# Designed miniproteins, single chains, part 47

Each design is a single chain, and the fold is of that chain. pLDDT is the mean over its residues in the fold that is shown.

## One batch from the design tools (miniprotein)

Design m1625
Fold by ESMFold2-Fast:
Structure m1625 (fold): chain A 94 residues (1-94)
Amino acid sequence: RDIVKENYKKQNNELTKKVLEIYELMDRLEQNPDDPEVFEELKKLIEELAKETGGVPAKITDEQFREVVRRIANAVRTEKLEQLKKQIEDLLKQ
């Protein structure tokens, strides 16, 4: 996680900033899984990232982001947040 955050900080662009914000909110949601504000903010940032990328350059599709949002909602309810976090990290590394 820290290595990924450091690599993204080096790029210093708006897309990288949104990815870092997603990681920060995921960390916060992991500490407070019942925080509805963090969940809604994370959802909005993922939707904004999908809109801004247009599938390029991140090569993450709108379908993949919708799936991530659905998995976040399920993980909050089932407390499987750590598994979801790893899956999101794998998507962001692509």
Scores: mean pLDDT 55

Design m1626
Fold by ESMFold2-Fast:
Structure m1626 (fold): chain A 73 residues (1-73)
Amino acid sequence: MEEEERLGIEKLEQLLAEGGSRRLRLIYEGYKLVKEGKPAEEIKKLVLEAGGSEEHAEKLKKSWEEKKKEEAE
């Protein structure tokens, strides 16, 4: 599982280096913030700064919080 996540991150970094979209960068940075244990408010702020909606920010926050809780079980 973790190895698959790492491979996904490496692929995202490669796509960003090759001129990935602003939205792809936002997804990658949000994922890093969750892994670093940053508060959900920082994820929401990042999404809003990138021009995303509050609904989109809340959805991303909820999805990754649920994933973290599953790992803690």
Scores: mean pLDDT 61

Design m1627
Fold by ESMFold2-Fast:
Structure m1627 (fold): chain A 67 residues (1-67)
Amino acid sequence: SMAGAARAGAGGGAVAKALGLRAGEQMTYWELREGGNPASREGARRGAELGAAGGDKVQAGMAASSP
């Protein structure tokens, strides 16, 4: 569902920042391991779309903290 997808994307970004981890590094690992199979490509595309949806909400929060 869209609500669940948005929550997952937003939560991922927030968690990444809270833990100070390298979200990009984790994504690169998944691309290296899964980048070759059509099924994995579809999953990666969905993940990117979910992240974009979640990122929109996170970006709104960041805009609020702008100078």
Scores: mean pLDDT 47

Design m1628
Fold by ESMFold2-Fast:
Structure m1628 (fold): chain A 90 residues (1-90)
Amino acid sequence: PSAAELLAEAEAELARAEAAETKEEKGEGIGAAALATLGAASLTKDPAAVAKVRELAEKARKALEAGKYDEAIKHIREALEVARAAVAAA
């Protein structure tokens, strides 16, 4: 997929996670959004953007393990903004 397609996938999965009523569905959406966001950043070949997205994805993973779903969503939203900026600059 293209970087733009991965950004659209990440946004859709993050929206699904935000709308989800179950913790399982929230976790699945957050995980899918994180993977798509990292994929989009990786396609730009911007090492600073990739490193920042990986850092934010790791923070989101730790928040998920702690049951802090809103914090995990916040970290992935921040990662998505980093990836979106890198894609726009590429």
Scores: mean pLDDT 85

Design m1629
Fold by ESMFold2-Fast:
Structure m1629 (fold): chain A 91 residues (1-91)
Amino acid sequence: MGVDATEEQIEALIPYALDLEKQIKAGKLKSPKSVEEYQKEIKRLTEEINELIKKGAPEEEIIKKLKELIDARAQGLLKLKEEAEAKAAAE
C-alpha cells in the first residue's frame, strides 16, 4: 500500500469507500484523466500523506488526503477497466 496510515484512519474511510463503490455501480463516477495521470496522482498523494503523518499533521488533514487518494485509485481502476475493455474489443 505504501501509506503509513493507522488502522483507525483506514477504518474511518470505509463509509466513504462504500459510498464511492455505489457511485461506480450507478455509473456516476467519471474518469476523465489517463491511467498514467492517475498513477502519478496516486504516487504523489501517497507521498503527501506519508509526509503529513511524519509531520504530525491534524488527523482531519490526513483523512482529507486519504479520501483524495481513494478517489484517485477508484477513478484509475475505472479508467484501466475501460482501456482493457477497449483493447479486448480491438481486432
Scores: mean pLDDT 77

Design m1630
Fold by ESMFold2-Fast:
Structure m1630 (fold): chain A 87 residues (1-87)
Amino acid sequence: MTDEELRRTYEELLAEGALDPESEELARLVLELRLLGSDEDLEAIVEKLKPLAEELAKNMSAEEAKKKLYEALKKELEKKIAEKKAE
C-alpha cells in the first residue's frame, strides 16, 4: 500500500461510512484529527507509515498487511489527537 492508497482509503472510509467496527473507528479518528485542524499531521502520519506499508506488503497477504497498517495508523492517530488536545 502506497501513500496515495492510504489517502484514498481515508477518503473511502469517510465517504461510504464504516463497513465494520474497525473501519468505523479509523474513520472517526481521521475525522477527529481533521476537526483539530491537523491536516499536515495526518500527512506526516501517512508518510511515516509508508515504509511500514511497503514492508508489510512484501511479507504478508494484502488483507493481513492492511489490517496491520490500520492498527499502526490508529495508534499514531490516537497519539496525535492526545497531543493536540493537550496543547
Scores: mean pLDDT 66

Design m1631
Fold by ESMFold2-Fast:
Structure m1631 (fold): chain A 109 residues (1-109)
Amino acid sequence: SPAQQAENEALQLINDGVARVAQAMRDGASPEEIRALLEETIARVVEALRSSPELTVEQVEAIRDHALTQLDALAAEARRAGDEETAALVEEARARFAAATDALIEQRR
C-alpha cells in the first residue's frame, strides 16, 4: 500500500541516517560534522513524514518511537566512548525530532 511504502521509506531514512552518524563518530568526525549529519537526518525524516498524508497517526507514532530508540542508543554509544559532547548533540537532535513529530501527530488527530 502507499502507506506501507511511506512507512518503509521513513524507516530506511532513519536507519541510514543513524548508521551514517554512528560511522562518523567511529571515524572521529568533528562535533560540527556530527551536528550537520544529525540535522540533515532529522530534516529528511520530518519532511518525509510531512509529505506522506497516507500515513496513519499510529504509523507516525511507531516511526517516531523507532527513531527515538535509535537516537537514545547512539547517545549511549557516545557516552560509553567518553564523548559527552557528541552525546549532548544527539540528545539535542532527539529533543528537536520529538517536538517536530509531536506537532505533526497533533495536526493529524
Scores: mean pLDDT 90

Design m1632
Fold by ESMFold2-Fast:
Structure m1632 (fold): chain A 75 residues (1-75)
Amino acid sequence: SKLLEEAKKAAEQGIGSAYEMYNKAVELAKRDPKKREEYERVAELALKLADEQANKYRQEQEDKRRQEKLLQLLS
């Protein structure tokens, strides 16, 4: 999904780890059915964190665009 794609980019830039948390929780849920409910809960928390980290990534991209525009004006 677009959210997970944006969370992946945030993780690559060191902004967060929700993408890795989600993938790990899904993997563990498949490997240990007895703890599936716990891992599904972690996956849901990871999706919430992914949304927050995607928002932070978008904000930092906007901040970069503002900074670049300011540097062009100061040239």
Scores: mean pLDDT 73

Design m1633
Fold by ESMFold2-Fast:
Structure m1633 (fold): chain A 86 residues (1-86)
Amino acid sequence: SELAELIAKAPEGKPLNVTLTFTFSSKNETVTLETTSIEALGQALTKAWELGADKVEIKDVDRNLTITTTTPEETAQALLELANSL
């Protein structure tokens, strides 16, 4: 997917400390995932959007930055900005 390809372009070897929160409003559910891997981050985000997530919050713990997104395109843009800042 386009999102996975964007994340794969991020620099390898730099540790991430990221918490993701996925919201599935139609199911009244939220899922939280912690990861240090850009590849795992990309796979999780792709799967969440495929499963019908309608909101994704990306928290970079080390930088104390939280980005809230409501579309796959916004998520891809946020991750590109995060990757460029690593």
Scores: mean pLDDT 69

Design m1634
Fold by ESMFold2-Fast:
Structure m1634 (fold): chain A 87 residues (1-87)
Amino acid sequence: MEEKQKLLEETQKELGEKFKEAEAFARENNSEEALKYIEETSRKVLALLLEAERLIDENAPLEEIKKVLEEAMKTAEEGKKKALEIS
């Protein structure tokens, strides 16, 4: 339980930091398109984090939770890269 919760919390912290950085960059470059893409990406990532929380509540294996969190991280990284490309 605690290990799964710690993984979720660490992933949430890292994602929060990445989104703040991406938003700051988009604002600095005055890119509304990048900001919209970051917003869309954050909604997708939030859905994945909620799925990970559900899996923890259902006592799913750590590997299952890890896969969902890795997908969230990948989604955020791809979204950040795309936002930087359109800025």
Scores: mean pLDDT 80

Design m1635
Fold by ESMFold2-Fast:
Structure m1635 (fold): chain A 103 residues (1-103)
Amino acid sequence: EQKAQSMADGAVAFENAGFTDLANALILKAAEKGYSDAVVRAAERLAEMKPSQETIDALVEAAEILVKQGRYDDAIRVAEAVLSIDPNNEKAKQVLEEARKKK
């Protein structure tokens, strides 16, 4: 839990500093390791900023990984965070629909 929070905080800090590649690497690593709470926290905090398109794309990929892991509630929260900043993001809409259907 503490490690998951540190990964979320690190991803937000890297994006704020302009280190988009490092932010995206942390988001995707957290998703792959099943630290879904870290991915959700990072997504919701990044949604309060104007993140790069690459970071938005990484959040969508992380949500897809969470769906594959059966973490539907967390995938929904990540997809909703993406749609709050990019309402026309078709991949985020697909993730949201798939996660809701399988829940």
Scores: mean pLDDT 83

Design m1636
Fold by ESMFold2-Fast:
Structure m1636 (fold): chain A 104 residues (1-104)
Amino acid sequence: DASKIAINNTIGLAKSLAKLSLKDQAKREQIVSLVENTLEELKRLIEQGKPKSEIEELVEKFLAQLKKIWKDLSDDVQAIILEKMKEEINRVIAALEKERKETL
């Protein structure tokens, strides 16, 4: 339940940030798809007990891909958006790791 709430909050934030920052519908859809695909892969890695290094690599790749989509925004705005997304992804990871420990 906690991980589902965190995932839904992350997707909701991504949709809101994309709508507020991007005029191009294709770029908005690209942001949302990237977030959804990354969350599914994070869930898979954590459920399979993959090492923290693989989780961190996925998060770094995700943030780099987001930065490329938002490249035309000012550096200050990019930094704020990427930090908010990183905070939400970290909440998802924490919830998934806690749930996995409860099932061991």
Scores: mean pLDDT 86

Design m1637
Fold by ESMFold2-Fast:
Structure m1637 (fold): chain A 106 residues (1-106)
Amino acid sequence: MKTLSPEELAFRLAYRERLDEIFENSKPEELPLRIMMEDVRFYPSASPEDQQQLKEDMRKRIEALLEQGVISEEEAKRLLELLDNERYDELLRLLEQLIERVRRER
């Protein structure tokens, strides 16, 4: 494993701590959406290597949510479009809307 700078380590630890809080306080249906919100928030502060991995992980989560029927094909398409065009503010707003919908349906 590559040795991290103190700044990189601090950002990764803060990100991991937020993920642990989300895992403890989220319903299974909203969990992937909440993780993606933290991925988006962390993305601008991540190294180029971590940015590439986060983007790939977010794509896989969108595909999994579609396969599980949590989101529609149109919602998945919109999330992927926003991710590919780096429209993170719009992506965050859509994720928040999807979380509220999932909470109402459960």
Scores: mean pLDDT 77

Design m1638
Fold by ESMFold2-Fast:
Structure m1638 (fold): chain A 90 residues (1-90)
Amino acid sequence: MLKLSDDAQYFVKRVTGDDRKYVSQAQLQAIMERLLGATPAANGLIRLSDFGQAVFEHLMGDTRRVLSYSQAVEFLNVAGKRILEAEKKR
């Protein structure tokens, strides 16, 4: 099981409707497929679509085609923080 930050937990709840502090690899793959058009890859890696790679680069500053599960969690942590900050400014 992979642990989410509070910001990532908030973001995942927004996207999936599920309030979870821990996600399985299968749950994380489903979340990344919904957000970034990601597909499962060999050895527990996640392959991003062209759109997903562009979104990841915009938010993270790094260009990556393939993510580990740890990198996917880091993406959710950053995305959740940015969304929460944007909502506080409304």
Scores: mean pLDDT 79

Design m1639
Fold by ESMFold2-Fast:
Structure m1639 (fold): chain A 103 residues (1-103)
Amino acid sequence: KDEINNSQKTNDILGETMERDARRDPQAGANMAGILRGNTQGMLTLLSKDPDAYKKALDKYREEEERARREAAAADSPAEAVAHLVRGYSRALGYASALRMQT
């Protein structure tokens, strides 16, 4: 679980970098959010062989997606909305990737 926490922290830093890039180019940011979402769904598919790991990753993905969508809906600009989506999907992907490394 320390490995998951450490990977999550690293992915939070990467997500903050992606958020800054998304604010500079919202179209590129929207594309990045889509890629991160797709990669998270792909990682969930790989984890589907382990029901416990799959459930943890799916629950985290749903939690982060709901938070990101709520924050994006409350955002004052398209750039800020996209930045929230990038952060949420980046965190979900990081968690799923950390679980995969443990299996």
Scores: mean pLDDT 77

Design m1640
Fold by ESMFold2-Fast:
Structure m1640 (fold): chain A 104 residues (1-104)
Amino acid sequence: SKIQQVNENIKKLGEETKEAIEKASEEAAKKYPTMSVEDIYKEAYKKFKEEFPDFSDDEIELFALSAVENALAKVKGGSHPDVFDISVQHVEVATKSVVDRLLS
């Protein structure tokens, strides 16, 4: 799938980028459901843009979406399953949009 190709590309970006995504995922998991997925995404995007200024906006969007997706996976089966399922769908749609732009 396109999402699987994206995840494989992220794994190839190197240890520093992987560690940044993992750290952002842990921070995001602590904030959900207290913060909306959109607000968590915006914070992750801003942090990655500051840490990796040489990366394209599409790549930074991808890193932020990956951090949110990993955070949602960490909280799967928590106290708000219906909100979790809706959040996962929104992240998947956004991820596909970024992938389609990167492949165009």
Scores: mean pLDDT 67

Design m1641
Fold by ESMFold2-Fast:
Structure m1641 (fold): chain A 63 residues (1-63)
Amino acid sequence: GTAKTTTVTRKAKSPEDRPTVLEQVTNDTRDIADKHLKEGATATITGVGLRDNGVAIGVVGST
């Protein structure tokens, strides 16, 4: 198969929104992984995290 990497980002408007955007990125990341699995490919969530600037990032690898 062809190797693919997808990165998802969202930015919180305020510090209070940080948990919400982290949850949204986590859900988006899982949806991307699930789509790859349904297509018969592999899917690996490499990381989901929140940065000090309020940016939440998720990374999915597929082969």
Scores: mean pLDDT 80

Design m1642
Fold by ESMFold2-Fast:
Structure m1642 (fold): chain A 69 residues (1-69)
Amino acid sequence: SREEELERTYAKYLEQMAPYRNSSIADLMAKLQELWKKARTPVEREALLRVGIDLLVPKSLELARAKLG
């Protein structure tokens, strides 16, 4: 199904991004943008958006806490 394809594609992108998990937000965004340019299907683009949100939101919240608290 489309849902199964999306889950498998999400897992593949998450694995490809694993070496970059401790990188800066700028480096994470640069790698996500590179993968976005190579994405050919709507499922690949949706999976990349989900991976990006899951990786970038926690890092952005940590930076916000450090500056505000």
Scores: mean pLDDT 85

Design m1643
Fold by ESMFold2-Fast:
Structure m1643 (fold): chain A 80 residues (1-80)
Amino acid sequence: SVEEIRKMVEELVKDFLEKSDNPVLKKTLETLLEGIRASDDPQEVLNLARAIAEIVLQHSDDPELKKKAEEILRKIDELA
């Protein structure tokens, strides 16, 4: 469900902010998460969640963060 994806993305961003020292990526992910929080459009939420997960996969070396991002992408694909 979209609500499960919202929760998973909140947890992913929180973990990234706690583990990462990259200020540019932190600001980017916080901005995208604010977009998710402000939106009631399921399609917009899924698009923003995909962007967050892809950024984490491409820019994080943390295997736990990558695993969470892959799980989010899988859940998005199940809804598409």
Scores: mean pLDDT 84

Design m1644
Fold by ESMFold2-Fast:
Structure m1644 (fold): chain A 106 residues (1-106)
Amino acid sequence: SMERQRTILLFRLLSASGDVLVAKRQLRNGNRDLAIEQLRSAAETARAIAEEARQLGLDEVAELAERAAELLEQARRQVEAGNIDGALALIDRALELLREAARLVS
């Protein structure tokens, strides 16, 4: 059912947000290599969510998840460049978009 598919998508969005929060904590703890790996994984997950949302006709959710993936990739590049403050700002923006996407499917 559509309602069951929305519930699954909601849990995936919440899980992705949790992974991004773990990456943020790793950055704050100085574990940059682990944060880079987690940001890459989170961006891939956000893109998968965007494709799933698109297949369900949830175009706004798909756009939010795609934008979150782009911000997470930018955050990873900022970490690699040594700009931790810039990375954290991009992570927080990605979290806001994932939370908005979750609100739209809840």
Scores: mean pLDDT 90

Design m1645
Fold by ESMFold2-Fast:
Formats: structure tokens, C-alpha cells, sequence
Structure m1645 (fold): chain A 95 residues (1-95)
């Protein structure tokens, strides 16, 4: 991916991206609490916990990259894609 945004455009995108990651974490934590209460299978719980952990790691990197470059944004997007692939594979292995 070749991203060539201005510093201002990059900062605004990163702010929105950080907000979306924070909202995603909150939603996943709510799902995890619900599933723990319902006695859902431990493999499913571990998958959600892993997704939360990876999203939190991505959030911290995004916060650190708020004043970063287009190259750092490209790396964050690549990391998000790899996390999505890993989660998809783990979901298939559960059922």
C-alpha cells in the first residue's frame, strides 16, 4: 500500500482510527463478559481474549504513531490485516 497523505490528514485519520479501535475493544469486552456469564466454551473465550489483546497492542501502536509517517500507517494496516487473518484461522479451528 502506498499512502501519501499530508501530516494534517494523517493525524485526523489516526484520531478516527484510534477511536474505532477503542470502540472495538469495548464491544469485545462486553461480548467476553456475556459469554463468560453464559458458560460458553473456553476455546471461544480464549479467542475473544486473544482478539482483545491484539487490538489493544494495535491501539497502543496507533497512539504512538499519532505524529508518525505514512510508512508507519502502512505498517499498522498490515499488522491489522495479519491479526484479522490469524483470528479467522482460529475461528475455523474452534468449529
Amino acid sequence: MNINWSDEELKEYMKDYIKLLEENIKNLEKVLEKYKKEGVDEKVLKLIEYQIEKTKELLEKAKENLNGSNEELEELIKEQLEIAKEIAKLREEIK
Scores: mean pLDDT 78

Design m1646
Fold by ESMFold2-Fast:
Structure m1646 (fold): chain A 81 residues (1-81)
Amino acid sequence: MQKYLDKAKAAIEAGDTEEAFKYASEAYKEGLKAIENKDYETALKTAKGLLEVAKHAEEKGETELAAVLRGAAKDLLEKVK
């Protein structure tokens, strides 16, 4: 999970929106699998990580990517409660 979030941040720094989305999507999938397994700690860490990546994307001007990542984080948070 963390490896994908780190790669997503690196892709944003490189200006590679497609790679950033790809790695963030992999982190999101791991978050969904954690929820399925009732590993809510991992799911919450994934959601928080996606919000951090979203903030970084927004600071770099990737507003649409940031919105998508916040949506993914919100989805995980709603499934945990």
Scores: mean pLDDT 83

Design m1647
Fold by ESMFold2-Fast:
Structure m1647 (fold): chain A 67 residues (1-67)
Amino acid sequence: VEVSEEDMRRLQQAVLLTIIRTRGEIRRSEIYAETTWPRATVDELLEELEREGRIVRRGDTYYPREE
């Protein structure tokens, strides 16, 4: 059964952010491998987190915001 898109998005964002924070530095390809989610889903979540200023992107590598 489907939960609200808002709830699912927040949950997925939290998971992804935790992975990035735990690694401190992670490539997009590594995120695909760890999550096993569709690339489109990962890309959308990364774009949202970057837009919200929660992560920083350099090329294909992602870093958590320190504050």
Scores: mean pLDDT 77

Design m1648
Fold by ESMFold2-Fast:
Structure m1648 (fold): chain A 69 residues (1-69)
Amino acid sequence: ELVLDASALTPEALALLARLLAALRDPSVTEEQRRALLEAVRAAVLADPSLSPEAKAALTGLLDLWLAA
């Protein structure tokens, strides 16, 4: 089971996550747009030097699950 520690996330990462959740719930967003957003955030998380390896693993793992769904 994946457990996210919200205290490990930066305010920017939390804002991006909230935006993704809103986009995933929006029926007007196409599957291509949703996938592009997920992939862009995944790349941004991996490139962020302020995130710990544990935070990167948790966030990218969650994003990969959403990309697979």
Scores: mean pLDDT 68

Design m1649
Fold by ESMFold2-Fast:
Structure m1649 (fold): chain A 67 residues (1-67)
Amino acid sequence: MAEDVKAVVQQALDDLKLFEAEFEVDLASKTVTFTKVPHQFLTRAQELVDRIKLLTGEEYKLEASFP
């Protein structure tokens, strides 16, 4: 289950050409937390949410951690 969702999130990132991203998936809260993202992440977050929803059938919350 977690592995399947991770694969789908990676596919969504690849489809949007958001390479070199690092993330974790929490299935209980349906949250994807990004620990490393390209600088365009914030401007493309809506597209990523829409793509994940298309691929999973469920809406996941996106969070980003900037140190």
Scores: mean pLDDT 73

Design m1650
Fold by ESMFold2-Fast:
Structure m1650 (fold): chain A 76 residues (1-76)
Amino acid sequence: MEEKELFLREVEDFFRMEEIVKQLMATMSPAEQKEVLRTMAARARKMAERGRQLGLPEELVEKLEAIARNYETQAE
């Protein structure tokens, strides 16, 4: 129970962080942007894995995996 609640907070924090990161990336160098994108990709992948382990809806897990792939592609 508590683990699922903490995880949902982490997902909410991640989406809030995405908005902040999007604004800050405009002021970053290309190298800094790539590093941030790789960090975001790794975090999204970890959340997808954790969500699957906690038995969250497959649609949510698939969305997190898609977000991770998108960031990985942008970081290339």
Scores: mean pLDDT 80

Design m1651
Fold by ESMFold2-Fast:
Structure m1651 (fold): chain A 95 residues (1-95)
Amino acid sequence: SSLVQKVQELVEQIREAVRNEDYSGVRKLVDELLGVLSQVVSPEELEELSLHVQNLHITIDNVEANPDNGGLRGLTRRQIDGLILFVQELIDKLK
């Protein structure tokens, strides 16, 4: 579906932004991803998706405040991987 394609395009853009350490780009893209999925997921799935996004925003705030902390960069990558895995599970249910 066109929705699945748009979600996959956003996931690819998020992966690229992370690779480039473009955290402002990551914020914008994950907010857009949340907006797209909020129209088609259950209230319970939306709550879980929103928590993934909120946790990622908090971690990015901490990375931007502490750029020399490699542990926070590692945490950001792990949280993005968890978000993408959850999003993949959501779109698999929509097929």
Scores: mean pLDDT 86

Design m1652
Fold by ESMFold2-Fast:
Structure m1652 (fold): chain A 87 residues (1-87)
Amino acid sequence: MPTPEELVAKLSPEQKQALVEWVKKSGFKPKSEEQAEQAAEATLMNLLQVAMSKPEGALVKVGDSLVEVVADPEEMLQRIVEALKAQ
């Protein structure tokens, strides 16, 4: 099973950009684009760790959205990214 770290490392440029935009909207004021990317990756990693620790069908709060936990870690990553993009 891929780790949260491995899943974050496989992010597409589009997924990474969406997360960076969400971090900036959340009130975080990064000093550089590199810091914004690091904050986005850390946030996603924490959300993935929480989701992957829960049983399938449980709900995880991602920002203002509730996201259902799925067994596939890559699908779980995609659901979290889409929930953050919708905000």
Scores: mean pLDDT 77

Design m1653
Fold by ESMFold2-Fast:
Structure m1653 (fold): chain A 65 residues (1-65)
Amino acid sequence: MDDILKKIAELLMKRGSFDRSTLEKALEEISKETGKKLTWEDFTPEERAKLNKLLGDRLHERQLE
């Protein structure tokens, strides 16, 4: 899971956007790569917090919920 969170963070930073639309696109790319359907809702609160820390607390709950 930590490797997936790092990939998501990399994609968000590369695109320069931290909104839900960009997050969903990153999850779709990873889902295709891993063969497993991933949505933001499939992540635990702890995993969401880890991703937010990787992005320097740039993810706002409003943009992800």
Scores: mean pLDDT 71

Design m1654
Fold by ESMFold2-Fast:
Structure m1654 (fold): chain A 81 residues (1-81)
Amino acid sequence: SEEEKKKFLEEYVQKRVAETEKILDDTIARIKANIAKAQAEGKPESEIQALQNLYDAVEKNRPKMIEEAKRVAEIIAKKKL
């Protein structure tokens, strides 16, 4: 039915977006843990700054990556119907 097709599309997109958000959350958590560890171990400011720059890059690109994941998921889901 059309309702079943709509439900499939919505659930597929939601699942793929949630998977992307989890990957990004796990990545950010790992970077934060690495920054905290570097600070605790007294690593050079240059090494800590490199980790901060990586954090900033991931956070800056996060919205674009989520939007792209949604767009790709919609295309794939429609082709499966």
Scores: mean pLDDT 88

Design m1655
Fold by ESMFold2-Fast:
Structure m1655 (fold): chain A 100 residues (1-100)
Amino acid sequence: SLLARIEVMRRLLEEARRALEEGRQEEALKLLDQVGVLAYIMYNDPSASPEVKELFAEIVELTQEFGKLYKENNGKIPKEVMLEFLERLEELVERIEEEV
């Protein structure tokens, strides 16, 4: 179900925020990677509108960009930068919830 997977995505973002606030950056990265995987699955869901698909595509791109940045910096990304990525992902999920 599209709605059930969006709920899982929101819970993963809540867990990622908690992990970042507690300094568990590696765990936060893994949670954000799972968000990207779910977004990719949802992007290919035939029940998703073109508008919703564009939002899922943005989530995929953002999580991939973050993963690349994390890897290139050997996991030494400032917490503030990680939180900015998280906030952008949370905004995209909120917009998806408005469209579904």
Scores: mean pLDDT 84

Design m1656
Fold by ESMFold2-Fast:
Structure m1656 (fold): chain A 70 residues (1-70)
Amino acid sequence: STSFTDMLSAIVNVVGSKLPFPKLLKIAQDAAELKDAGKSEEEIANFLVEQGLTVEQAQEVIKIYNKLSS
């Protein structure tokens, strides 16, 4: 769906060169599921940090996602 595609694009933009593609796909799927479930930006950012992103990278992912999904 749209949320998965936008989330994958955002994650690839921020950490696409730093993580293997299967890991990027898994993070995008799980993050999109959290977004579709109505989880807050803070909860999604915390999930991304748990996956190995920095706080700044997680915030940038959310920023890009919001621009793509607007």
Scores: mean pLDDT 84

Design m1657
Fold by ESMFold2-Fast:
Order: structure tokens, then C-alpha cells, then sequence
Structure m1657 (fold): chain A 88 residues (1-88)
């Protein structure tokens, strides 16, 4: 478990360096959620930090169907990121 966490954090740091702060923040938030932190608190922290795309991605991934508006916003964010990757 501990070694897996260290490896995940290293991968998140690389993701953040390559795809930007929002992608890194979303991945780190998901890791923290999987380790037992409440998703509502993690999403609120991201919103307060101005990382709105990361907040929508985390909420939709962690609690699919719980908030249809968040699911729709996360889809828009995912499509935008996918288009950016395709344009590279």
C-alpha cells in the first residue's frame, strides 16, 4: 500500500508537469478519495483553490449520478481536455 501511494504520487507529479495543474489536482484528489478522505471536502478544497475543472472531474468520477449537473460539467471538461490532447 505505502509503496503504491508513493508511486501514485510520483505519477501524479509527472501528470501535473505534462498536462497542467488542473489534471494533477484532479488525480491527487482522486488518490486522496481512494485513501478514505470525504469527496465533498476534497471537491470544496478544489473549488476554493479555483481549480473548478478538477473539482468537477473528481466529483463525477467519485460519485457518478449523484449530481447530474456535475456529471454534465465533467463531461464538458473531459471533452475539452481530450480535444487539447488530440490537437498536440
Amino acid sequence: MAADIERAEALIARLEAELGEEAGAAARGLLRYQLGEPVERLVEELRKAGLLDAAYLLLAYATPGADPEADARAREVAERLEARVAAQ
Scores: mean pLDDT 74

Design m1658
Fold by ESMFold2-Fast:
Structure m1658 (fold): chain A 100 residues (1-100)
Amino acid sequence: LSPEEVEKKIKELSKEMFLELFELARETLLSQGTPEALARAEELDEKIKELEEGKMSGDEALAAYVRTLTWLERQGLTEAVARLEAIVKEYQKRVLEIRA
């Protein structure tokens, strides 16, 4: 693979990872059913659309993810947090394989 092809694949994986993270977080928030959780789920729905359309930078996606993860941790949703961490680790492995 050319250096340009490697970078393209990494950007594609980054987008795929954030879409998967946001979708899992959104489903978790919807399952909580509180007004605060539902409002956060709506925000994530908008961010998912922006990410799919290429309107969101990686830094913006990371910031949104960190804010959501922090809120879930604060609520004691440890199983959801563990699942999000597992997704991140899976994509880190895939990135390393592309760079190898």
Scores: mean pLDDT 84

